# Designed miniproteins, single chains: the designs that were tried, part 88

Each design is a single chain, and the fold is of that chain. pLDDT is the mean over its residues in the fold that is shown.

## One batch from the design tools (miniprotein)

Design m3060
Fold by ESMFold2-Fast:
Structure m3060 (fold): chain A 67 residues (1-67)
Amino acid sequence: GEEAARIAGEGGARGGLEGGKAGDASAPQTFGGVARHEALLAGADEEGAEIAGERGYEGGKQGVALA
């Protein structure tokens, strides 16, 4: 669901902020995977979790551009 996308976005953005150092921001694939897993644990459906993972990955990718 859409709440899953919010959870992933929050996780990705948080990683980007706290990992504003290059390390975490340079691993958007990991952020996408973690965000998807968190969304599933929050009771999101499979489709919602997949979308959430994509949102988290996009956020992490933007962080890399700033590194």
Scores: mean pLDDT 50

Design m3061
Fold by ESMFold2-Fast:
Structure m3061 (fold): chain A 68 residues (1-68)
Amino acid sequence: MLPSEEETRAIFEALAAELASQGWSRAEIVRYVRLFGEHWARELRSLGEEERAEAVRRLTEEFVARLE
């Protein structure tokens, strides 16, 4: 099942909070979230899920922009 945009944002927020609790800097969190989102989008494209891949990539960049 495709997570909603709200659920996808919650995943990124939870991930960033966990990394921050482990002592990661904002710059390190930004790099990790970008890599995580790009990998997720790439996997979705390989499965023919182009709309889902585009949504994940867009939400990743929106989240990262809020951290920068």
Scores: mean pLDDT 80

Design m3062
Fold by ESMFold2-Fast:
Structure m3062 (fold): chain A 71 residues (1-71)
Amino acid sequence: SLDAVAELGRLAAAYFKDHPVVSGEELIAYLRAHAPASAAAELDRLAARLGTLEQVDGDAVDRILTGLAIG
């Protein structure tokens, strides 16, 4: 849902304040620890796209989440 995408984006932005560049696995672990159960499906879709990347930044995550919101 759009609300789930917005919540995941908010959590990712909060993480990137202290960690400007991280692995996809690290970001997804953080999101799994903090995201509500209602975001689980969107988080699983994000994990499928980002979880194997060695390096992600806030701009890349924002672009992917925007794509999930409009797809």
Scores: mean pLDDT 79

Design m3063
Fold by ESMFold2-Fast:
Structure m3063 (fold): chain A 71 residues (1-71)
Amino acid sequence: PDPRLDGQTLEGVDSEGNKVTSVADGATGIQTSTAVFSKDSPELGAKAGDILTMVLDGVKRELLSMKIEKG
């Protein structure tokens, strides 16, 4: 855990040019990332415009949850 990351919002761009938003909790090391699919992803059952949300334990690098919501 890094307290300097607590409440920090990180913005990036994926390989398709979509904006990805990530928020880190520095006390717990939990990171939440949200991205919008630019294209259909049949492997994940997602379509363009759907929203992917992932929650990771940033200290242990473990995936805690992943969900796809219709946009």
Scores: mean pLDDT 69

Design m3064
Fold by ESMFold2-Fast:
Structure m3064 (fold): chain A 67 residues (1-67)
Amino acid sequence: MEGHEHQAEIAKKNGLEALKVSVENGRQMVRRYRQAGEHLSSSNKVLADQLNKAAEELEREIKKKEA
């Protein structure tokens, strides 16, 4: 559907903005993306994959901040 690719980019930006506030906020966004991805996995696999990818990228950025 229109704009679903744009939704993945918005999710990534929102996660990074949360991480700028605190590592804990970033971790909460990771959990939200993973929960949403799991919920959507049977009904919207493309969006589920994009949310899981956003969560993985955000986890990588969190690890960089912790190091």
Scores: mean pLDDT 75

Design m3065
Fold by ESMFold2-Fast:
Structure m3065 (fold): chain A 72 residues (1-72)
Amino acid sequence: GAMEEAEKARLLETVDEIGARQKELVEKNADKYKGVTKEQALADIERTVAGLREAIERGDEWVKKGVENEKK
């Protein structure tokens, strides 16, 4: 099989945590986002998180590397 259930659970938690952190950074630095509104930046984060959650639920192995990159 693809991803083990324990790994899926861990990745889902990690993606949610990364998403929450990114949203907090947008809120703190709203004045620094040029070319996009705060609302657009928050919507983009929500779309990315939703897509990653769907990929994790499908067991897509490539998501592991994407999540690890976002932890930095």
Scores: mean pLDDT 72

Design m3066
Fold by ESMFold2-Fast:
Structure m3066 (fold): chain A 100 residues (1-100)
Amino acid sequence: NEYYELLFIVGDKGWYFLDLKKGESISLTVPEGVELTITVFSGKVEINGKVYNKGDSVELKPGDKLEIKALSDSALLEFHLKGSPEAIRATIEQLEAAKK
């Protein structure tokens, strides 16, 4: 049970919510067998060198490099993941471990 992170998995799909504070960052490589859609629910972030605002989304494929940096005082991101339950869980563990 996470304080600020919500994860649910149904079949081959997962939804993960991540709260970032200004200047926090995440860097990882998208695992094999996982497709990601990241939607900015609130705040402003930089993803792979491009600025994303509330309502913006980006899709990433297996093997893509992912670099996220929070630009606003708080940013809430929704990760929609598609893959096996094992691959989804492994990806969330990497996201949690990569937060700086």
Scores: mean pLDDT 80

Design m3067
Fold by ESMFold2-Fast:
Structure m3067 (fold): chain A 75 residues (1-75)
Amino acid sequence: SEKEKEIKEKLIKDLKESKELANTEESKKIIEETIKMLEEGKSFDEIIEELKKSDHEAANVILYTLEKIKKELEK
């Protein structure tokens, strides 16, 4: 949907800003991988499942944000 595309574009911008502010190389990689998945057109469900495989705090923060966005889109 158009609303999903707009949310993805905003999320990519927010993630690019978060990457610049990230203090660790591992956090930057997780953020970059998430950006790539979004740019490749992967669904929020696919990205959520991929992030669930990581125990890293950066992955958990992104996961929380994606699950919240998904709930808003399903209404």
Scores: mean pLDDT 81

Design m3068
Fold by ESMFold2-Fast:
Structure m3068 (fold): chain A 66 residues (1-66)
Amino acid sequence: MVVTVKVKGDIPVFVAAQLVHRAGHRVLSWEYDAEKKTHTFVVETKPGQAPLEDGATYSVEELEAL
């Protein structure tokens, strides 16, 4: 399934993308909003991995806990 998720944090995009990848999902596209300090990813979710909610916003700590 393809979902859009947001990661809130003043972190580099490659760090945010690594968190999504480590959760077992594939990043398809990325956007960064510098004013909101938010990364928006379109993600292909893999079966059997920790689920990502469509439209959800995650902190770095929440993604690291997956």
Scores: mean pLDDT 77

Design m3069
Fold by ESMFold2-Fast:
Structure m3069 (fold): chain A 103 residues (1-103)
Amino acid sequence: MLRVRELRRVVQVGDYTVEITVLLLEGERRELLVLVTVYNAAGEVVAQFGIVLDLTGRSPAEALEELEARVRAYLDTELPDLSEAQKEALIAAVREAVEEALA
């Protein structure tokens, strides 16, 4: 039996608008899909990335640690000019959305 849980969040990080979509697929396997789209002050997409995590047999803490590392890697590649504080705020927003979806 497959359950699908969707959660969408929009947050501000400085002048950027960040849209976070979380899909939790629960059945014989547990999979988390996270889509992040970053818009600049003009409303233009400046970064977009997706993360797929297999949660089967994993603790939420292990999944969140991998999620944070992968989000950071994408931000370092696509938005290298973000301040450390802006990167931490964006990573925290993604983590919070995923924690809410897992609850």
Scores: mean pLDDT 83

Design m3070
Fold by ESMFold2-Fast:
Structure m3070 (fold): chain A 123 residues (1-123)
Amino acid sequence: MKQATVFEAVAKAAEMLTRVSNVFKQQVLNGASLEEIKAAARQVFEVELDKFITWLLEQDALSEEEAEQLRRELKELMDRYIDKMIEAYLDAKSLEEFNREFDKLMNDALAEIEQLISKRYAK
């Protein structure tokens, strides 16, 4: 029997996205280059993703094969969203517009992650 619910897994994914969001925004505030912002966001995501996948395995939520497939899908997803976040930053005419578009992208990313997790809990 799986120890973690799909709702607990989604909550953990939301925590992961919050940490990525905080690092992205901090790099922007520090005046980092676009490449530095992307590198920092990707690095923190890799660390948080490893923790998330390890937690899912400890909860007997996924097989090792399912966990590695989910890891790959989440990496591809987050690479797409980091690029969209950079575009939103470059296109924004105000800090308010940037924050609005950024929050929308984070919500969209969480929704896609929820779908990927829920698909694996439907077995």
Scores: mean pLDDT 83

Design m3071
Fold by ESMFold2-Fast:
Structure m3071 (fold): chain A 84 residues (1-84)
Amino acid sequence: DELEKIKEEIEKIRAETRARVRELLSQDPSAWMEAMRIVDEGDLKIDELLAKFDPEVKKALEARRDGNPQKIEEFRKEMLEKEK
């Protein structure tokens, strides 16, 4: 269950990043540059996590992140069915 651990860590980082940005901007709406820095730090942590794992695991997780894997899978099945 390496994928579950990766997903949990990524979700935790994103949730923490969003909470920090929200709190910062609620205190000072003009601090958008600091908010962007917090976002960048979160993205770097996610990239570091992905880089530590198998390239196939990383690619599978990225495909999941891009969304609609079900739609792509349905297109593949439809193409295969067409050939029979």
Scores: mean pLDDT 68

Design m3072
Fold by ESMFold2-Fast:
Structure m3072 (fold): chain A 70 residues (1-70)
Amino acid sequence: MLSKEEAEEMKKKILDLLESHNREPKTLKEIAEELKLSVGTTHGLLGILHLEGKLEVKIEDGKAYYSLTE
């Protein structure tokens, strides 16, 4: 499992990834694959970022998409 410091670094990488890809909404699987993290670890980090108000979540066709908040 990631330490708190490693989790904060990975959270920053998620935000940077979304910014670098024209702020396009991405699924949990796409973010996990790009960062080479497990789905479980990525899900936890995305949940924290959503609770912190840094990511918006939209459910489309039964899938959760994550995007940057303004």
Scores: mean pLDDT 80

Design m3073
Fold by ESMFold2-Fast:
Structure m3073 (fold): chain A 92 residues (1-92)
Amino acid sequence: SAKEQISNVLDQAEIALNQGNYDSAISSLDEAIRLIEENQNELSLDDVEELHSQNVSLVSLVEQKDAPSEVKNALSDLDVALGVLTLKHAVL
């Protein structure tokens, strides 16, 4: 499923962050945003909520690692993309 593909890419970002490989983490986060945009109509509200939970975990990890601003910016872009989908599901 689209949600599983995005979740797997976010897992790759987490592994990269834990290794201090910030360039790889940014690439994975950018890929996750691309997949969200391409598959937005296939993501249920439950899927979006699960992905948002992963994003919150990654934000906590980034703060613990004191990662570069570029990584924090990529996570902020991911949060915005997921927020837009949440709003789409909230509108009648």
Scores: mean pLDDT 85

Design m3074
Fold by ESMFold2-Fast:
Structure m3074 (fold): chain A 80 residues (1-80)
Amino acid sequence: AQEELERLDAEARRLGEELRKLVEQGADKSKIIAVYQRILDVAKRAYELVKQAHPDDEELIQLLDEQLAKMEAKLAELEA
């Protein structure tokens, strides 16, 4: 579990840097969307692990769910 969270965190940082470079280079919208979808998938998996580790922390669970909803809304905005 801890090792998986560390791997997911490393992957998220790598994808975030990849996204930043694509935006700076004026890459095609489709490429930006593809990387953002991968970031969202990593975030969903990481947040599920965190919620499973802290099932009684209702405030943390709510915060993570709100962050995912914001990321999904941003993806929908990019796809429009």
Scores: mean pLDDT 83

Design m3075
Fold by ESMFold2-Fast:
Structure m3075 (fold): chain A 73 residues (1-73)
Amino acid sequence: MVTEEAGKLLRELLQTDPRAALALLLRMAKELGYELDAAERAELWQAMQQDPSALLPVLNRLLAAAGRPLIVP
């Protein structure tokens, strides 16, 4: 997946369906061989309730771990 396309899709989902955005992130994490533990998922969901864009730093961390270019603001 192109990082720019992933960023756009996540931003759209964050505005319309934040739960779908989180589900997409978790699926991408699994495909990259990275799993968020229960505490990390809970903290991320809580942060997203205040600011949905809190998902983007987590996505960038996963992309960096996979050796992919980061989604730059």
Scores: mean pLDDT 68

Design m3076
Fold by ESMFold2-Fast:
Structure m3076 (fold): chain A 68 residues (1-68)
Amino acid sequence: SLEDLAKRLGLSPANVEKLKAAGLTTEEQVLLADPALLKSLLSEEDHKRVIEAQIEEGVRLLKEAVLG
């Protein structure tokens, strides 16, 4: 859930509400969201944390697809 992602990354409650207002209500929606949209919604610190999480998820999916 978005709440679980927010706790794991240490996102501010105000930025979590901005994500919900933009229609990003699940962890998967946030991890697959446009980085530019996230930058417009989040503080610099929270944006960096979400982008790092997006990169980690992308690398994980790529490794599964390529390496099995």
Scores: mean pLDDT 83

Design m3077
Fold by ESMFold2-Fast:
Structure m3077 (fold): chain A 74 residues (1-74)
Amino acid sequence: IQEYLERVKKTQERIRAEAAELNAPPELQRQIAVLDTALGILQAALSFEPDNAGIRAALAETQARLDALLAQAR
């Protein structure tokens, strides 16, 4: 769990840095920001319920979506 949360935090830092440098359309920038916010909320929720499989699955899905959007913005 701790390693998973550290990975999430590192992903958020990377995404924020990349999004700030992207010359991407406003809609894509907005989607990245929304998913980054969702990732933070889910990370906080997991800290209260570390054995909640639904929250862990949602975190993994949100991370995958963010990675896909960043790849699309390249």
Scores: mean pLDDT 73

Design m3078
Fold by ESMFold2-Fast:
Structure m3078 (fold): chain A 62 residues (1-62)
Amino acid sequence: MTPEQRAELALRALEEIDPELAKHFRDLLASGKTLEQALLAVSGKNFDAAREIAERVAREEA
């Protein structure tokens, strides 16, 4: 899976869980932050959402 596909999957999952946090995540990616940096920022706001996103990405890559 490409980094762009992983970011898209993470963003879609976050939109379902927390749309406001998804806006922040999109802004971080648009500013040039990596998926890992954006996910770390999200984990500080909502750890459960970050965990769910990481699990969904891992599931799609498996």
Scores: mean pLDDT 76

Design m3079
Fold by ESMFold2-Fast:
Structure m3079 (fold): chain A 66 residues (1-66)
Amino acid sequence: HMTEEERQKIADFLKEKAKENPKSRELYELIAELIKNGKITPQELLDLFRSAESVEELLEKLKEIL
């Protein structure tokens, strides 16, 4: 089980990646928010990433969770 501290660290990392990658900012920020709030586990995120055919599809699926 992921702790609140681990969720915060992952979210902070993703927010920094969002700053470095403006074209992918929405994706990184959305994932950071979902992980920070415990709405998605790393395993669930990996499964979504593997099943999504495109970045657009991944964003749609992540927005449904939010």
Scores: mean pLDDT 77

Design m3080
Fold by ESMFold2-Fast:
Structure m3080 (fold): chain A 66 residues (1-66)
Amino acid sequence: AKAVLKVEGENVEEAALNALEQAYKNWDKLSAEASKAAGAALTELIKKGATSGVITAEGTEGTLEL
């Protein structure tokens, strides 16, 4: 299954928190592995200081679309 998560916020912290909440809630239906991959992708977004983006996950891994 494919899940798409949009990262949005006024700052990096808000965007990351909102995205994490969405990822874990939505991907609870897919797998714990998909949630882990999303968490890793979000960590990279935070490192880059991103306030917006799209993360797409396909079961076991998340991908970032900016």
Scores: mean pLDDT 55

Design m3081
Fold by ESMFold2-Fast:
Structure m3081 (fold): chain A 58 residues (1-58)
Amino acid sequence: MPSVLEQTEQKADEYNKTLSDDDKEQLNTVLTTMRRTASPEALQAALDQLLTWLDEQQ
């Protein structure tokens, strides 16, 4: 089963097709932060924020 990070990256890749260059850079920054986050609670909060933001872009 894909990890939370892998699931987030897969979803981000799908949305990346419709995002502007600025939004793609912002998304990359969030994904980089998730990769550096060791705390499950901080990772979950970042994931929830990213998923909400991506949903708003659709």
Scores: mean pLDDT 66

Design m3082
Fold by ESMFold2-Fast:
Structure m3082 (fold): chain A 86 residues (1-86)
Amino acid sequence: VEEKAEELLEKLREGLKLTGEEAEAASQELLEMAVEYARELGEEAAIEAVVRAVVPVALELGASEEEARRGARAAAEAAVRAARAE
């Protein structure tokens, strides 16, 4: 779980530096990781794992801790919901 969270964080950092087509690829990878986490850990644990991976990246971009946690949780919930719909 921690190893996969670090891998997801690295992919998100790459995606945030990229624009256009590369940013779309990073978004797709985030969705695939959310699907994998949901299958292995269940919904609640998957959401927490994605939040834990995204918060440090948002903080590096200048978001406050409250904004980072709120945004990360919203994104994680959306990604896990999308994974379930597929």
Scores: mean pLDDT 61

Design m3083
Fold by ESMFold2-Fast:
Structure m3083 (fold): chain A 98 residues (1-98)
Amino acid sequence: MVFEKITEETRERIEKYKDADRETHLRLVGEELRKIGDAIDVGLEAIKAILEKDTERLRELLERHKLSQSELEDLALAIAKVLKKASEEEIRKAIKEA
């Protein structure tokens, strides 16, 4: 949900910036794309922690990025579907234990 929501909200905001001047439009699009990049990085770190069975690192990600367990689960699941490196069950269990 969080990754899907970030992607959808980013798409909607980019569409709203369509009528902005070129410099403002490029800056705002850059800010939105950076948010997606940050979400991908968090999801990748979560997958790594899950594969390494590092529950403490999962807790650190939750606290550092102010995410709920559900939000971190959504990010990790989205990345895992692309990489096929962890099952949805493994991801949900690991994050619930954090």
Scores: mean pLDDT 72

Design m3084
Fold by ESMFold2-Fast:
Structure m3084 (fold): chain A 76 residues (1-76)
Amino acid sequence: MEEAEKLRKEGEKLVQEGGDKLMEGDTKGAAEKYFEASEKYYKAAEKASEDPKLKEELQRKGDQYRSAGEGLKEGS
């Protein structure tokens, strides 16, 4: 669970960095950060196998930020 928590926090940091890129008008940079965040959330979900509720939440966050990144990439 410590590894899952660490990966989740890394994903949260990448989401914040993506938001910063959007404020700078760097939509492609923001998309890259959101894709990286999505990957961290999916990895965190894999490490949270003993907590089904947490695993589902982390997979949902991964899906959310993957979709956000795709939208920004297509709109750029």
Scores: mean pLDDT 82

Design m3085
Fold by ESMFold2-Fast:
Structure m3085 (fold): chain A 85 residues (1-85)
Amino acid sequence: TDGAVGMLKGMSLGLLTMGRSQLQAARRDPSTAEQALQALRDSYLSLESLYELGKKISEEVGKILKEYAEEVRRLAEEVRALLES
């Protein structure tokens, strides 16, 4: 239903925005980078689980969820780069 699609989009956007907040926190205080990486990993796994459900509902929802998962992966790469510097 439309409500289920809206909820999946809301949850996935929430995970993405949390991921962006984790990167910003790690940039301000690199000592938090390990915690940020763990949080981003958890967000990525959650988005992958939502993708497995969403792709069964609609191709469009699945595509959005996969796109958000790839964005969270890129955020994790940015945080990892902070640990290397």
Scores: mean pLDDT 81

Design m3086
Fold by ESMFold2-Fast:
Structure m3086 (fold): chain A 90 residues (1-90)
Amino acid sequence: AAATDAASQRGLELLRKGREYAEKHPEEVEEGAANPDAFFAEVQREIDRAKQTPDADKLIEEAKIRAVGTAVYAHRKAKEEKQRLQQLLE
């Protein structure tokens, strides 16, 4: 496969794992979405720290999974709010 196909597959796997994380840890992703600045600052700290360890790839992937899960949850809630608002304006 081309490098672009491999990158796309990794992106889809990360999105799938993020969705699974959000389903298994709804309270955690809701808390993260409520305070995104603090949540993403923590994720960035974990990524920066992970880069200095032999398990960098694994720890960075886990941090990205949590970030994607929280973003997916936030995006879904924003879409639900948009649909509700549109119904109220009709």
Scores: mean pLDDT 74

Design m3087
Fold by ESMFold2-Fast:
Structure m3087 (fold): chain A 100 residues (1-100)
Amino acid sequence: MASEMEKKVIIMEAYLSITLAGADFTLKMAEKNNAPEDIVQKMKELYEQIKKLVEEFRRIGDRVLETGDPKDFEEALKIKDEIDKLMQELTKLEKQMLAE
């Protein structure tokens, strides 16, 4: 039987995969629409940070699935919260670009 922590990790990993794909799409759309270079550069920096955190989440998530350690689960939640914060910043830049 999968634990509640295992189920939550699987759901969060799926969510973060979709989130990373959305961030990539947003960056590509900004470049295609000739957004200001400073906005595109900030979006690239945010995307790279999000990508690294998603990769770290996957590593810690794998440990949760292997060990069921609550400490690894707490660290995974912390990483997800940081990703959500960076996604909010990316959304703010997208709105700034579209408000021209």
Scores: mean pLDDT 83

Design m3088
Fold by ESMFold2-Fast:
Structure m3088 (fold): chain A 60 residues (1-60)
Amino acid sequence: GFEELKQELEENPPSEETLRVLREIGSALRQLGDSVDEWLALKKEGKEAELKKPEFVPLE
């Protein structure tokens, strides 16, 4: 469970540099999760046609 991961992290405490990098990666993954959730919500509502264009600037 989650407890095993917590103990593993406590036995091998990462350096400040490693922690900074891990936090940046975690933030990026959270943003990806939010984007996926929005995409799934649109697809669930049958608005797949609106997903035809990329989220960053559509061509038309």
Scores: mean pLDDT 64

Design m3089
Fold by ESMFold2-Fast:
Structure m3089 (fold): chain A 81 residues (1-81)
Amino acid sequence: EEREKALKEARSLGSPLAYNVAEQLIKAGATPEQALEAARYVAEIEKRDLRRATQVVHEAMKLVKEGKIDEAIELIREAAA
């Protein structure tokens, strides 16, 4: 299944933060492609600044809990730029 494939790919990034983001996004109703894209951005941020990655993930998870999946993904993408 596409969901399982996306989670496997997210796990291969070697970042627990990235994997957790992918898993939470999928549970909230994001597509596997959206979840994996967000996880890749989180892994990129983490390589540059772990503290910033943790802060961005914390804020994005608040948006996910509010059902604002697209806003959460955009926040992560902007932080990766």
Scores: mean pLDDT 85

Design m3090
Fold by ESMFold2-Fast:
Structure m3090 (fold): chain A 63 residues (1-63)
Amino acid sequence: LGRLAREVGLHAQNTLKLETVTPEQIVDIGLELGYSRAQAEALAREARKQFGETVTPEQLQSL
């Protein structure tokens, strides 16, 4: 999860210029980066558990 979380967070921050990311956006970005749906959904679930329905790219990178 740590590598995926960092890569999704960096992509959201630097490529998409997002200030916040939803669980659905985490899944979409993870899939775009070539991760499996199971990995992307596992990250989205962990992010929701720790931070709620919206997270910052910085919070994702801390996972």
Scores: mean pLDDT 85

Design m3091
Fold by ESMFold2-Fast:
Structure m3091 (fold): chain A 76 residues (1-76)
Amino acid sequence: SHMTKQQVEDYFQQGKKYGEQALEAARAGNLEEAKKYMLEMVKYYNKAMSLGDEKTKQQVEQLLQDYLDEFSRILG
Protein backbone atom coordinates (compact mmCIF):
# COMPACT_ATOMS: atom_id res chain seq x y z
CA SER A 1 0.00 0.00 0.00
CA HIS A 2 1.00 3.66 -0.39
CA MET A 3 1.10 4.10 3.41
CA THR A 4 3.41 1.09 3.93
CA LYS A 5 5.66 2.22 1.06
CA GLN A 6 5.88 5.73 2.57
CA GLN A 7 6.69 4.30 6.02
CA VAL A 8 9.49 2.13 4.55
CA GLU A 9 10.87 5.17 2.66
CA ASP A 10 10.71 7.28 5.87
CA TYR A 11 12.54 4.56 7.83
CA PHE A 12 15.22 4.35 5.10
CA GLN A 13 15.73 8.13 5.29
CA GLN A 14 16.00 8.06 9.10
CA GLY A 15 18.43 5.12 8.95
CA LYS A 16 20.61 6.94 6.41
CA LYS A 17 20.52 10.16 8.48
CA TYR A 18 21.67 8.39 11.65
CA GLY A 19 24.23 6.30 9.74
CA GLU A 20 25.83 9.47 8.35
CA GLN A 21 25.79 11.12 11.81
CA ALA A 22 27.43 8.01 13.30
CA LEU A 23 30.20 8.09 10.66
CA GLU A 24 30.82 11.82 11.27
CA ALA A 25 31.00 11.21 15.04
CA ALA A 26 33.39 8.26 14.53
CA ARG A 27 35.69 10.33 12.27
CA ALA A 28 35.73 13.07 14.94
CA GLY A 29 36.71 10.50 17.61
CA ASN A 30 33.36 10.86 19.42
CA LEU A 31 32.86 7.13 20.00
CA GLU A 32 29.93 7.46 22.44
CA GLU A 33 27.98 9.64 19.97
CA ALA A 34 28.93 7.25 17.14
CA LYS A 35 27.51 4.27 19.11
CA LYS A 36 24.31 6.22 19.90
CA TYR A 37 23.72 7.12 16.24
CA MET A 38 24.65 3.60 15.07
CA LEU A 39 21.97 2.14 17.38
CA GLU A 40 19.39 4.60 15.99
CA MET A 41 20.42 3.65 12.42
CA VAL A 42 19.94 -0.08 13.20
CA LYS A 43 16.58 0.66 14.88
CA TYR A 44 15.16 2.41 11.79
CA TYR A 45 16.53 -0.14 9.31
CA ASN A 46 14.99 -2.93 11.44
CA LYS A 47 11.64 -1.09 11.24
CA ALA A 48 12.01 -0.94 7.43
CA MET A 49 12.79 -4.68 7.27
CA SER A 50 9.74 -5.53 9.42
CA LEU A 51 7.41 -3.69 6.97
CA GLY A 52 9.24 -4.30 3.69
CA ASP A 53 9.39 -7.14 1.20
CA GLU A 54 12.35 -9.49 0.54
CA LYS A 55 14.01 -6.90 -1.73
CA THR A 56 13.79 -4.29 1.06
CA LYS A 57 15.38 -6.75 3.51
CA GLN A 58 18.27 -7.42 1.10
CA GLN A 59 18.81 -3.67 0.60
CA VAL A 60 18.88 -3.07 4.39
CA GLU A 61 21.32 -5.99 4.92
CA GLN A 62 23.67 -4.52 2.28
CA LEU A 63 23.41 -0.98 3.74
CA LEU A 64 24.08 -2.22 7.28
CA GLN A 65 27.10 -4.23 6.09
CA ASP A 66 28.46 -1.19 4.19
CA TYR A 67 28.10 1.03 7.28
CA LEU A 68 29.70 -1.57 9.56
CA ASP A 69 32.62 -1.98 7.12
CA GLU A 70 33.15 1.81 7.03
CA PHE A 71 33.01 2.03 10.85
CA SER A 72 35.66 -0.73 11.00
CA ARG A 73 37.92 1.24 8.63
CA ILE A 74 37.53 4.45 10.68
CA LEU A 75 38.03 2.76 14.09
CA GLY A 76 40.76 0.24 13.06
Scores: mean pLDDT 86

Design m3092
Fold by ESMFold2-Fast:
Structure m3092 (fold): chain A 60 residues (1-60)
Amino acid sequence: GAAATDLGTALASSIASLVLSGDEDAAESLAKSAVSGKSTTEASNISNEIANGLMAADAS
């Protein structure tokens, strides 16, 4: 739903910042925490938003 998309978008920015600063362990931990306890659909939506954010950061 919209809440999962909003959460994914916010997390994508944070994760992209961590990856770009070289803190991949923190980025992975944050991503895992974001999907923990979520339904398959919500986890997929959050993961897609994180992936989209990372791709956007890489494209710049």
Scores: mean pLDDT 72

Design m3093
Fold by ESMFold2-Fast:
Structure m3093 (fold): chain A 74 residues (1-74)
Amino acid sequence: MEFEAMAEAIRSVLEPEVAEEAIEMARRLVEEKGLAPAVAAKLALQQLTAEGKISPEDALRAVEAVEATAAALA
């Protein structure tokens, strides 16, 4: 349930292709490394920003959406 909420937060801010790439990367981090969904989502966004696939402005908005979603689920 938490991962689905993080995925929707990312989709609400980013272009569909980039959103799905970030979600898939975050899913791998949760499944392979056992990271919490919000942590995995932020790391995926950081990686895509480093690769130049997300602007710093879009990355900031996506991180804020993830943080707001995590706070709402607390």
Scores: mean pLDDT 82

Design m3094
Fold by ESMFold2-Fast:
Structure m3094 (fold): chain A 116 residues (1-116)
Amino acid sequence: MKPRKELFAEAVNALRKGDIERAAKLAYELYQAGDSAEEVELSDLLDTPFEKLPPEERAQLYLLAGEVALAGYFFDASIEAYRKAIEILEKNGLTDSELYKVARAGLAIAEELKKK
């Protein structure tokens, strides 16, 4: 297994177990592993711990976790991830954002699919 594929498998396993925070953190690690040569220079300048990322970026990582969970039919994990994204955006006054609209739409879809 290649490192990036292993990180993806760990993210899927975290979602399967309902560990949404770990799934979001692994999504961040996968994002940072995107460019081997440019990443070393950019990560030294912009390497911010997940907890200190701006609210929009944290919400976006939970949204990504929710989308991956939904695609994998992990409906409970998807609902929880979208709810986390919405909570972050609401607490930070970002309810007029496109990200908030996407998160609310994703939550509605996941809740409807779970009822089937």
Scores: mean pLDDT 68

Design m3095
Fold by ESMFold2-Fast:
Structure m3095 (fold): chain A 75 residues (1-75)
Amino acid sequence: TEEVLRELAERLRELAEEAESPLTRQLLMDMADAAESGVSLEDLRKAAETARQLGADPADVARAEELIREAEERI
């Protein structure tokens, strides 16, 4: 639902603000914007995998994947 995606976007932005890596911060913010725009959770999972491949912080990517999983369980 729209509410679940909006909450996911807010949590992804909070994670981005705590990220030490500029690359990780940018990629997490891009994911938050995508979630807010209503992109599918499948596409968000692909974005997280792309972030991992681009060298984003593995711990932050794992946290983002957990947030996406929680959103999937609520929809």
Scores: mean pLDDT 85

